# Ledger of designs, part 101: designed miniproteins, single chains, continued (4)

Each design is a single chain, and the fold is of that chain. pLDDT is the mean over its residues in the fold that is shown.

## One batch from the design tools (miniprotein)

Design m15734
Fold by ESMFold2-Fast:
Structure m15734 (fold): chain A 78 residues (1-78)
Amino acid sequence: MAEKARKLMEELAEKAKKAETELEREISLAMAQIVISVSLIAEDYEAAEAAAEVLAKSEDPELAKLGREFLEEIEAKK
């Protein structure tokens, strides 16, 4: 699960980076948040952490901030 979450998040980050409109970028950000939130609801902390780490390493400052915030939430729930 964790590896699949990481790969999906890498794809979402690339879509956000290549987004031609603000709407496309917002959709990619919303989907990234959904992946992490669903993983947390499922108590799959490994998948949530893997996805959040991909975001935190993003070149996009907004994605990187979101990833760091989720990593803090995941650590608090462990």
Scores: mean pLDDT 76

Design m15735
Fold by ESMFold2-Fast:
Structure m15735 (fold): chain A 98 residues (1-98)
Amino acid sequence: DIERVMEALELVGKGLEAYKEKKYEEAAELLTKALELDPGMVSRLLALEKLAEALYKLGKTEEAIKVLEELLELLEKHFGKDHPLTIETRKRLEEVKK
């Protein structure tokens, strides 16, 4: 339980560092692995956001859309449809979909 969460959090941290270094393939791998280990809600939201960005940078637009839709569903569920973060994510999803 807690060991899985700690491993997931370390993977999120490594994925974010890879993203900052423009290592988008590595970032996507690390963030996907972190999400499989279920890092908890706040870290899951952050991991989904950065995974979507990394996938978009790699030209994996369809995969980025699916990740953004998952992020939007979680934001709507936990913060509501009218929360600024939910609205921003929905706008980003519209821009990616064209």
Scores: mean pLDDT 85

Design m15736
Fold by ESMFold2-Fast:
Structure m15736 (fold): chain A 66 residues (1-66)
Amino acid sequence: DPAEESTRAGTLGVIAAAEGDYGTAAAHYRRAAEHALKAGDLQTAERLRANADRAEVLAREAGVEL
């Protein structure tokens, strides 16, 4: 079920972000967005892509503190 898979992957992204693992969070949010697209939920996919983009910025800041 793509909608269920999207919700599960999104939840895993939130958990990873709470643990400070923003790289893993971004990967989970990207996977959740793909499942949302398969479910035909374009609005949820867009929100999840935004969450992935935010997590990628945070991962960069954690890995490259300049």
Scores: mean pLDDT 81

Design m15737
Fold by ESMFold2-Fast:
Structure m15737 (fold): chain A 65 residues (1-65)
Amino acid sequence: MKLSEEELELDIELGVARIAVAVGARAAGIELPEDLEELVEKARAAGDEWLARAAEREKRLEEEL
């Protein structure tokens, strides 16, 4: 059950990405729970939705250009 070096690196990168999404969501005014673990879980679900909207926005900007 110990993570390999590659799995540990990937897990760290995903953890950082989730935290970045949670911080970004908070900065964007999305109301998230106070608890970190609950925050990460809800941020992941909200982040997936937010990332989908961000991708849509990027596509619109690209089409407008």
Scores: mean pLDDT 62

Design m15738
Fold by ESMFold2-Fast:
Structure m15738 (fold): chain A 80 residues (1-80)
Amino acid sequence: GALERLRRLREAIRAARTLEELEAAAREAIRLVLENVPDPLKAIGEVLRIIGAVEEAKTDLAAAKARLVALLEELIEELA
């Protein structure tokens, strides 16, 4: 289910060591947001947060990973 996919994705983000690995996880996070957040304005806001974290990852991978983990934790709580 969506919660299991989000938890697995959170661990993938924590394990990411490169920008490429984080970008792959971010694309999956965008897909899960679009599939599971029914409010289109909220979904767009979450997608923009993910894109912002990927841009930050170019200069600070650790900070970007923390931002994406926090976003996934929020989504896990919302869908629980």
Scores: mean pLDDT 87

Design m15739
Fold by ESMFold2-Fast:
Structure m15739 (fold): chain A 93 residues (1-93)
Amino acid sequence: SEIEKLKKEIEELEKKADELSTRYNQAVRDGNAEEALRLSQELADTYEKLAEKYREIGKLDPENKKIYDQKAARYFAVAGLVRAAGEVEAELL
């Protein structure tokens, strides 16, 4: 089903976000401003894609729409915070 396809895409994107988050934190610890900025942008883009996928699944599963909309809003907010943090870290490093 489309719902099962979206769930798999979400799982893959969440795994990618976790890997990018780990690499971003390491770049910050290493004082690598250029790498930290690049990774923060890629991580933010990944969170924005997750937000979009949760919105899509919410449209297909109306009984759980509120839960999916909440997850989408959270990922969208975190994407903005990560992007801003990466810019600040790049300026300070």
Scores: mean pLDDT 88

Design m15740
Fold by ESMFold2-Fast:
Structure m15740 (fold): chain A 60 residues (1-60)
Amino acid sequence: MRTFEIVSSSVTRLTGAVLRIIGEVPEAEIKIEGDRITVTVPDDPEAIAAVERLQAEFSE
């Protein structure tokens, strides 16, 4: 499994990140902790690449 972290002071951005991850990578496990979300994905290259892209997009 691979774990990714997305940190933002904006609740709206974190909510957007969660919704997109659920939509694009439904197999991902998401934990929400204040201003961060932790996303755990199986060792699937496509799932890893998708979450990595989303991490870059939402982690301003």
Scores: mean pLDDT 79

Design m15741
Fold by ESMFold2-Fast:
Structure m15741 (fold): chain A 61 residues (1-61)
Amino acid sequence: SGDEAKEKAKEAAEKLAASKNLDDRRKASDDFQRALDELRKTSPQDVYDKTKRELLSIAEG
């Protein structure tokens, strides 16, 4: 469901924001991109665009 994809993407964004070194940040960034791809597959375009903007704000800290 789309709700599961949203939760996974949010967790990935929070982990990216919390990353303390370059290796952790790269792994978290890859996980976040993968989660966004899954969200795109399970969401309408408008829902995806809005959710992605919110998740990017979380990932930035």
Scores: mean pLDDT 82

Design m15742
Fold by ESMFold2-Fast:
Structure m15742 (fold): chain A 82 residues (1-82)
Amino acid sequence: STVLRLTGLAVEIGRAVYEAKPTPEEMEILQRYSERLAEAGDDAEALREVLLGLIEELIEVTDNEELKARLEELREEIRSLE
């Protein structure tokens, strides 16, 4: 299921950010996108769009090079999904 795979990737994004010790700004971004993910529900296309937006905004904001590299990896994984 594409929805289950996207949900798994959302968990991996959250884990990567939390392991990197997020700033308050990064936490606010996670909270805002968490609300958008809930709104998307079981719509795989909407979930994919929201997750890509989340990653792009986190990459722009983060000063952590290891987190940025991990987010770029996760972004490519999401892009490869149908």
Scores: mean pLDDT 84

Design m15743
Fold by ESMFold2-Fast:
Structure m15743 (fold): chain A 108 residues (1-108)
Amino acid sequence: EEDLELLEKAKNYVLEAMDELGASPLLRMAVNRAFEELKKRIEAGEKIEEPSDDELAALSPTLQRIYDKAVELVEKNETDPEKKEKIKLYIRQILVEAQRILDELAAS
């Protein structure tokens, strides 16, 4: 229950960061698809773990800037330390999955 609410907050912070920085329709589509995939995994009872350092290093410069801005927005708007960390975890997972989706589309 709470995990889905925090995932929705993570998505909204990513979308707000994208609005501030300017993002293509393709990038917005990838982020929305990433959110839907993570939502399905959480609804199936999967525990979402921290992405690997290699996965985070593979993020494009654009996604890295979106991550930095989204984290800034979380720090400004959230007060609960545990919720902040979980929202940031979900932001990282959304961006890693979005990068995977973009890479698959580029390979096609």
Scores: mean pLDDT 86

Design m15744
Fold by ESMFold2-Fast:
Order: structure tokens, then C-alpha cells, then sequence
Structure m15744 (fold): chain A 60 residues (1-60)
């Protein structure tokens, strides 16, 4: 589904952003996963949201 694919992309990008210390990218991916969850709640989208939020908070 689009939400699952968006969640997977957000998680991958958030992990890369965390490794690079790029909080702005992590924040963007968190909000992208949040928007995907409004369309369809999937475990992939939830995981993307959690990883994005954690990366953003770690790199703020």
C-alpha cells in the first residue's frame, strides 16, 4: 500500500538522517509518516513514524 511504502521510505531515510546527525531530514520523514498514517494505518507506517520521531529527537 502507499502508506506501507511511505513508512518504509520514512524509516530508511530517518535511520540515514540519524547516522548523519541531520535533524531536519528526520523531522521531515516523521511528518511524512504521520501523513501516510492518516490515509491508512499500517505497521510499516507506524514504524516509520516511530523511527522518524526518535531520529528527530536524537538530532534536534
Amino acid sequence: SHAAEAGRRAREAALAARAAGDGATAKSQYWGAMEALKIERTEEAEEGRREGLAAWEQTR
Scores: mean pLDDT 70

Design m15745
Fold by ESMFold2-Fast:
Parts: structure tokens; sequence; C-alpha cells
Structure m15745 (fold): chain A 81 residues (1-81)
């Protein structure tokens, strides 16, 4: 498996974790939402580290989604209080 293929798989896994976190946040399941957003962020970071510099569009999308995952985790922490 090439670095690009690994990066794409990490992005797919991260997207699933992010979607789960967002759904749990909507349900008020804040601790579970935080764990899924953290997992999504870790997977997006792994993907970014493997992306070739020429894949600017995919890199930009992954970075934006990483930021969204951090924001989701913070939102869940604030709602938990």
Amino acid sequence: MSPLEKAKKYIEEANKEFDKGAELLRQGRYDEAIEHFKKAAELYKKAIDLLPEEDTELRQRAVSNLAAAYIGAVAAELEKR
C-alpha cells in the first residue's frame, strides 16, 4: 500500500469517526462524542503526514476536517459542563 493509499484510508476512517462524534454530540452523549472526535483528529493527522505535497486539494480538505474535529471535541467539552 502506497503512502497516498494509506492516507486515503485514514481519511475514510477519520470521516466515519467524525460523523459518529457529530451524531453523539447531537444526542447529548458528550464523553462518547469527545472520544470519537479525538480519534478522527488522530486519523486526519496521520493522513496529512502521509499526503504528497502535490495533493494540495486533498491536503487542504484533510487539514480543514482536522480543525473541525478539534472544534467538535471542544464543543462537546463545553456542553458537558
Scores: mean pLDDT 85

Design m15746
Fold by ESMFold2-Fast:
Structure m15746 (fold): chain A 61 residues (1-61)
Amino acid sequence: MPSIEELIEEALKIMREVLEKQGLSEEEIDKRVKETREKLLEMAKEDPEFTKALLEHQLRA
C-alpha cells in the first residue's frame, strides 16, 4: 500500500502532466502544483485516513 506521501506525489505528478499537455506555462504549473501540495499536506496532518482514502479514490479513476 502506498503511503500518503507517495499518493500525494503521484497525484501532483499526474496534475503536472495534464497541465503541461493543456499548454499552461511552467510558472502556472509550478504555482498550481505548489498550492495543491500544501493543501494536501495540511489535509493529511488534520485527517490522514480521509486524505489517504480521497487520494486513493482519485488515483484509481
Scores: mean pLDDT 79

Design m15747
Fold by ESMFold2-Fast:
Structure m15747 (fold): chain A 57 residues (1-57)
Amino acid sequence: SVKSLEEALKSESQTVRLAAAHFAPEFGEDAVEALKKALKDTDQRVRKAAKAALDKI
């Protein structure tokens, strides 16, 4: 569900946020808003993964 994706992208764990960003394309357009927020993440790897995920949608 999109809610589970949004929760994972807000996780304290960078590893969980990174995994969520990689999995986000499975949700298509429903993931776009959550991924746009992830573009401002404190971790550069999460930001790059979010950008790559948006490029796939």
Scores: mean pLDDT 80

Design m15748
Fold by ESMFold2-Fast:
Structure m15748 (fold): chain A 60 residues (1-60)
Amino acid sequence: KSQEMLDLIKRAMELYRKAKEMGNEEAVKLAYEAIRAASQGDLDKARELIERAEKLLEEA
């Protein structure tokens, strides 16, 4: 669980950086919320938010 949390935080941070670079404000917000969810141990919510942010960035 600890390792999975760290992996999700890393993934969400990478998405946050990419979203900021692309200027996609909604993806930035989702990635930030994913970092928070993972840090709080809500891994299911973090995964959902990461997937949503990834889809937005694929459309951009």
Scores: mean pLDDT 81

Design m15749
Fold by ESMFold2-Fast:
Structure m15749 (fold): chain A 55 residues (1-55)
Amino acid sequence: LPEPGEYVSVSEIAEAHGVSQATVSRELNIAVKLGLVERRRVGRTTLYALRPDAF
């Protein structure tokens, strides 16, 4: 798992796990709705980070 507060892009996760970006994006958006992951936009790139208070 990335360290708390470490931001990663959808494309990085998709490449690392051999899945489509659409699959990763869907899973991450569900995690954001559950309060487990934080979403941040930097320019045109959307980044995601695990929330330290999620567990």
Scores: mean pLDDT 73

Design m15750
Fold by ESMFold2-Fast:
Structure m15750 (fold): chain A 79 residues (1-79)
Amino acid sequence: VDELIARAEARVEGMDRAELEALAADPNALAALERPLALLRLGRNDEARAFLERALAEARAQGDEELVALLEALLSRIP
């Protein structure tokens, strides 16, 4: 779980502002970690939280315990 978050954070940390904004606006950014991390880096915390809360609700409905743990860990990082 932490390894996946760390990998996504490392990818996002290497991005400039234009790349972060492109990723945040990409409707095909289905990587549950990359899009909310891009939003957090841009200071768009409310949008990142809303994205993660929706993904978490869907993961819980599907019984995906690993994804639930991953999304909860990421959500806890939002100020």
Scores: mean pLDDT 71

Design m15751
Fold by ESMFold2-Fast:
Structure m15751 (fold): chain A 65 residues (1-65)
Amino acid sequence: KVTSEAALNLLIIGMEIDGLVESVERVDGKIVIHYRKRTPQLEQDMAAIEELAKKVGMEVEFIEV
């Protein structure tokens, strides 16, 4: 069984490997994702991350850099 937390972590790692995000920070129950360009693929992944984060009780913030 893949937990929502494991799925969230795997999705974030995949986005980092694919170069979709500049950096990811984890701060006391919050995930801060820095991105340079907004693409349709990134928007889909952002929506999926927000849904998974809600299920595990974490906040997610997306910051354009």
Scores: mean pLDDT 78

Design m15752
Fold by ESMFold2-Fast:
Structure m15752 (fold): chain A 70 residues (1-70)
Amino acid sequence: AALLAEATALARRLLDALAAGDREAALAAGLALEALLAPLSEEERLALAEEVAAALRPEFEARVAARRAA
């Protein structure tokens, strides 16, 4: 549970930084996420990515819709 929560929080920070145009914050969040994933196997990494994507899908869809409307 802790690993999924941490990965989801970092992915959300990355999305927030990208939406704000904050490249430094986006890079920091991306590097932290990569470091979190580094000790995982390929299978564990894929499973975690699927769970994070599912958790963030509503936020991602809302952000894409807002960006397309702007």
Scores: mean pLDDT 77

Design m15753
Fold by ESMFold2-Fast:
Structure m15753 (fold): chain A 56 residues (1-56)
Amino acid sequence: SLVDEIERLLEEGRFDEAFALLPQLTSEEDKQRVLDLLRALSLPEAVIARAEALLA
C-alpha cells in the first residue's frame, strides 16, 4: 500500500521521496501511522513539522 511504501522510504532515510508521497494519503489511520513512525525514528522537530504540514 502507499503507507507501507512511505514507511519503507522513511526507514531507509529516503525522506524527500517519502515526503513527496505524503499529500496522497487520505486516510486518517494512514496519516497517524506515518506520524507515529516519524516520532519513533527520533527525527528532528523541524522534519516532523514539515511532514505534519504535508499531511494537512
Scores: mean pLDDT 81

Design m15754
Fold by ESMFold2-Fast:
Structure m15754 (fold): chain A 67 residues (1-67)
Amino acid sequence: MEELEKKRKESKPKAEKLRELLESEDLEKVEEIFEEWKEEARKENDEKMVEAIERLLEAYKKHLAEK
């Protein structure tokens, strides 16, 4: 966590991982990753981020369920 590049790379890899997970249609993995992100957001007291993650997860689960 000492490198400036680390924070930038962390944000970018998260977006790529999310895209790959969504394409795989692996609901269990997606839900697990989103739960980790929500936990991190709660630790940072970022309520807006938690809500955003929940909305995204709900939309994704609904999409897969209707498949």
Scores: mean pLDDT 69

Design m15755
Fold by ESMFold2-Fast:
Structure m15755 (fold): chain A 60 residues (1-60)
Amino acid sequence: MKEREEKEKEIKELEEKAEILKYQRDVYLADGDESAAKIYEKLEKEYEKKAEELKKELEK
């Protein structure tokens, strides 16, 4: 079976999670909770990195 479609689906799920985490970060920043915002920013970047790594695998 070709894993390409499965990886494309996983990339979309990771990107959607990154958007949710970005939204939560912005909410905490607006509320002045910089510590919580920093945690969500870190998680957002981790999900974005995973999505980019999978994209690179799909192109090869």
Scores: mean pLDDT 80

Design m15756
Fold by ESMFold2-Fast:
Structure m15756 (fold): chain A 79 residues (1-79)
Amino acid sequence: NEKKLEELIKQGKEAFAKKDYEEAVRLYMKALMIDPNNEEAIQGALEAARELSKKKGQPGYATAVENTIKAMQENAKKI
């Protein structure tokens, strides 16, 4: 659903602007479940994950998110 994808990206941007990087990653990852090739959601998730790593969210978290996005994109190619 295109509308749900756009709404999730918008909510992710709002969470990022509030510096709620954990929530931003969650929302962008939900958007990527709808369209794993959506460039805006990919960039948003990666930026939020990097900010989480910097702010002592979880060491290596940004790398884990990058690997997850790549796996989702590979899975989408099979469909």
Scores: mean pLDDT 79

Design m15757
Fold by ESMFold2-Fast:
Structure m15757 (fold): chain A 69 residues (1-69)
Amino acid sequence: REEALRLLEEALELAKKEDPEVAKILESAIQSLKNGNLSAALTGIEEALKLAKNPEVKRLLEEARRKLR
């Protein structure tokens, strides 16, 4: 969980500079994960993955998803 949270925070910092919509989705996913709502966090990660254009953001999100499954 802590490793997944770190990966999501790194993806969020990159997304804030390049894609505000992805950043907003990631902020919600991070909050869901902090609140223990794994299902909502995974849904947010899947939505962010569909919208993300930056390959590094995609890589970080896929790693975070892998750590949570």
Scores: mean pLDDT 81

Design m15758
Fold by ESMFold2-Fast:
Structure m15758 (fold): chain A 56 residues (1-56)
Amino acid sequence: SERLKKIKEMYEKLKKLVEEGKFDEAQRFIDEAYRRGEVTKEEYELLKKYLEKLKQ
């Protein structure tokens, strides 16, 4: 499904941004996706948790 592909791509992009030390850009990416309605509140919370896990 298009939605599943989109979510997978978002997780992959977050991982790459964190590997590059671009934590602020990663946070903005998640916030902007939610603001634009590209992800649900539930998906937004999962993306934020994933970002925090990657920073550890």
Scores: mean pLDDT 83

Design m15759
Fold by ESMFold2-Fast:
Structure m15759 (fold): chain A 103 residues (1-103)
Amino acid sequence: KVKELIEKGRKALANGDYEKAIQYFEEAIKLDPTNPEAYLLLAEAYFNLGDYEKAVEYARKAIEVGDKETKARAYSLLATIFEKQGKEEEAQKLYDEAKKLRE
């Protein structure tokens, strides 16, 4: 059930239907609040909408509940958000954290 919602959300995300993607990922989180992939994809959807505050919030949730791979992806996304905000030093530290997790 959660996997089906994530798949529908990913298809919406790929088509640029970010608001629809958010709805699917929010439903997935309601069913399984420990699913790190749903938080990461929700962060990606908010980032694409330009809602950087929510993108940061959900990326941090993905780090909190995620495995090494999901944490690395979430740190990379946070770094990208911080670069978009002109926070270059903070972005670099986040890229370094992502690299450590891939080693």
Scores: mean pLDDT 85

Design m15760
Fold by ESMFold2-Fast:
Structure m15760 (fold): chain A 86 residues (1-86)
Amino acid sequence: MEEELRREAELLAGLSEEEAEEAVRGWLELAAASPVPEAAELLREAARELGRAVEAARAGDLEAAERHLREAVELVRRAREIVAAA
């Protein structure tokens, strides 16, 4: 997981501004499509953390990008648990 998060942070650093905005938009669209309100809120929080990870990676702060990606992954995991329980 940590190595994979580092790899994802490095990929985010290589994105153009347009590509970075598209990635965040995609996550927000996934949140909006969620039929479970509690899961949708967690996915919106995950999208915000993904946006912070993108900004950190583009600024060259890969450690901050990894930290925000880790938070986003944990929020998605919690959202999946809520959906599975519904």
Scores: mean pLDDT 73

Design m15761
Fold by ESMFold2-Fast:
Structure m15761 (fold): chain A 100 residues (1-100)
Amino acid sequence: SKAEELLKELEKRLKELIARLRSLGTPEGEVIADKIETLLETLRKLLEEKDYEGMIELLREAAEEFRRLAKESKDPELKALLEEIARLLEEATEELEKLK
C-alpha cells in the first residue's frame, strides 16, 4: 500500500538520523535514538492494524515533541538533528493525511 511505502521511506531516513545521533557519542543522542526506534515500532503495529488515524496522531505528537526538544537543546549538532527529525515527521504526517 502507499502507507507501507511511506513508512518504509520514513524508516530509511530516520535510521540514517539514528546512526548520526549515535555517532555523537552522547547520552542525549542515545536517548533520542531510542525514542525514534520505539516510534518506528509503534508505527509498524498501527500500520498492521490499518489504524491510519492512530499513525497520523502519533506522528503529529512525535513531531511536536522533537520540535520542543530541538528548541531546548544547547548542542548545535543535536539541535540540527532534532529539527531534521521533526521536519521528516511533519512531512510524513501530511503525506499520510493525503492518503485518506
Scores: mean pLDDT 88

Design m15762
Fold by ESMFold2-Fast:
Structure m15762 (fold): chain A 91 residues (1-91)
Amino acid sequence: VEELLAAAEAARAAAEEAFRRVFELTDAPDEVKRAYAEQGVAAAEAAVAALERAAELTPDPERAAALRARAAEIRRRTELAVAAVEALLAR
């Protein structure tokens, strides 16, 4: 479980870094910005999968619910980040 939680945190950090680079690379081609956004989505999905797996392995229903809530929050933030990237690339 600790290994899964560490993997989830690392993946979440990687997702945030990838989305940050989309907005940092102002003069980069849209193709490069889309590639970083895709990397961010993939990392966020890995973080969600690790948290859901950790929730399955915990016998404590309150801890399982907390881990699933963290996974849902990552999904929500990723959806908002994707929408922001789409708005950026629509110009």
Scores: mean pLDDT 84

Design m15763
Fold by ESMFold2-Fast:
Structure m15763 (fold): chain A 73 residues (1-73)
Amino acid sequence: SLEREVEVALLEMKGAVYERIGDYEGAAKAYLEAARKASGELKKRALERAAEALEKLGKLEEAEELRREAREI
C-alpha cells in the first residue's frame, strides 16, 4: 500500500515536470500511469490531470472519457 502510494506520487511529480516544460503528451502518459496504480481520490485526481493534458493536445474525446471515469469514483 505505502509503496504503491509512493509510486503514484512519483508519477504525479513526473507529470507535473512534463507540464512545466510544455510536454503535454509526456504529462498525460505519466498521469494515466498514476491513475492505473491509484484508487479512490488519488485515481480521480490523476484522471482529471490526464484529461487536462489531453485537452491541451486537442484530444477532447479522450479527455471527456477520462473525466467521466473520474466522476464514477
Scores: mean pLDDT 87

Design m15764
Fold by ESMFold2-Fast:
Structure m15764 (fold): chain A 80 residues (1-80)
Amino acid sequence: MLRERAERVLERAERLKPAIEEYLIKEEGLSEEEARKAVEEALERLRALLDKALELPEEEAEELLRRAEEVLKEEEELLK
């Protein structure tokens, strides 16, 4: 289940990529290139964090995944 949760978090984050890029351009005033780079860097950090979480004891992995899911939910709400 933990690996499946991590995969769902990544899928949700990747699905938000174009909306986040648009938000960064419109609200933060970033260029298209800057927004694209920022999103790619954030996704790479998320992948690394999720990979690391899956190597932790189950209780610690669950806590990190829960935090990642909360952050993702906040981003989804911000982009509405």
Scores: mean pLDDT 79

Design m15765
Fold by ESMFold2-Fast:
Structure m15765 (fold): chain A 100 residues (1-100)
Amino acid sequence: SSEIREETIARFIALSVLSEMWVVRRMRAAGKISDEEVEKAFEENKKLLEEVLPKLSEEEQERLLERLRELREEALALGDELVARHLEELIEIVEEIKEK
């Protein structure tokens, strides 16, 4: 039961990270947040991912990678190079932890 709880919490946190990145992108497009606030949000989310990724199954890590790659492609299509760069860094973190 404790193992199932840990994985469920980690999965929820990973989903929250994806949701926050989506909100940040939309708020930036609306001119409601600064570049500094975007960078701060990504730094906080990088730390959260580093903590929860080892608790996710390999299948859940792969799904997270796919979703991050999709978000990066969307950011590039919108010309948001700052968000695209930070998403690339998150992708690298997931890939490196998958190799551990």
Scores: mean pLDDT 78

Design m15766
Fold by ESMFold2-Fast:
Structure m15766 (fold): chain A 100 residues (1-100)
Amino acid sequence: SMAAIEEAVRVMRAMGAGTEVGRAAEAGAPVEEIARLLREAGVEEETVERVARALEAGDYLRASIIAMGGLIVLTEKPGGVERVEELTRRLRELAEEAAK
């Protein structure tokens, strides 16, 4: 049961961060800035490129879903959960700045 709870917590954090990717883009954040934050967090380049293409196409929901997948993988790595939490904060800051 503990392993299942830990998995659920990791998935929930990754889903939250992925949702903030779409929100930042909807707020007017530049795609290159969102991509930079994903790279700095440790998301793999192939996933970052797919997210960027979806954002450039205006498909924010698709971009969020792709990001969630890459972020779930990141949460399974040492320090990955902390990187996802940091990314969530940075994406929210970016969205707030873009909305000004």
Scores: mean pLDDT 89

Design m15767
Fold by ESMFold2-Fast:
Structure m15767 (fold): chain A 74 residues (1-74)
Amino acid sequence: SAEEEIRRLGEQATAAGEAALEAAGLSDRIPAFRAGMERAVEEAIRMVREGASLEEALEHLERQFKALLAQSLA
């Protein structure tokens, strides 16, 4: 399902971001980054439930991932 695909890609993106923060010595920022990613995944799921395409929901998730990672690295 679209929801399963969003959760799977969200988990992969979260893991990648957490690994990047650990490599940067910013492990203290992981809890806030993880919470932000959980919200982004739920927003993407809501988008498809409200009639958005899977592509639109995944574009939103990617934008949120990039923004959250940039914020966490700053």
Scores: mean pLDDT 91

Design m15768
Fold by ESMFold2-Fast:
Structure m15768 (fold): chain A 78 residues (1-78)
Amino acid sequence: SLSEEQIKARIPVLVEQLSSPDPAVRRAAARELGELAHRAAVEPALPALQKALSDPDPEVREAARLAIQRLTFGEPAP
């Protein structure tokens, strides 16, 4: 698993990758943000994830939806 420091460093890279011209890169970025969404450090990606809900690729839209759902319904109990 990634440390909090590694997640914080990864978030701006993933946010940039959500704007990639390559749909495979955008899908991978959205999925990784979804995997990290159980941690508060991913909340800064929320505006980019909301924009990704309008992405032309249906897999990017679904990954963004799942990531936002995890962020919205809170973190798992400790």
Scores: mean pLDDT 76

Design m15769
Fold by ESMFold2-Fast:
Structure m15769 (fold): chain A 80 residues (1-80)
Amino acid sequence: MEKEIKAGIADIVLAVGNLLLKKGRYDDAIKSYETAIKLYEEAGDKEGVALAYDNLSVAYEKMGDTEKAEEYRKKAEEAR
């Protein structure tokens, strides 16, 4: 089904973002997480949205952007 396919693609995109984050490619990881969020939202997958926001928070924290890290952590809790 369309929603299941979107959630599955979002899982792959999230995994790519996690790989980029481990490689220190923070900007590329952020773009992957933003794409995953859009796909999870279209799929109605609240847990997926929350998980992608948690990963965005970690990426911004590693970049030294503590304000954005806190913002996305809050968005993750609100999405659950």
Scores: mean pLDDT 84

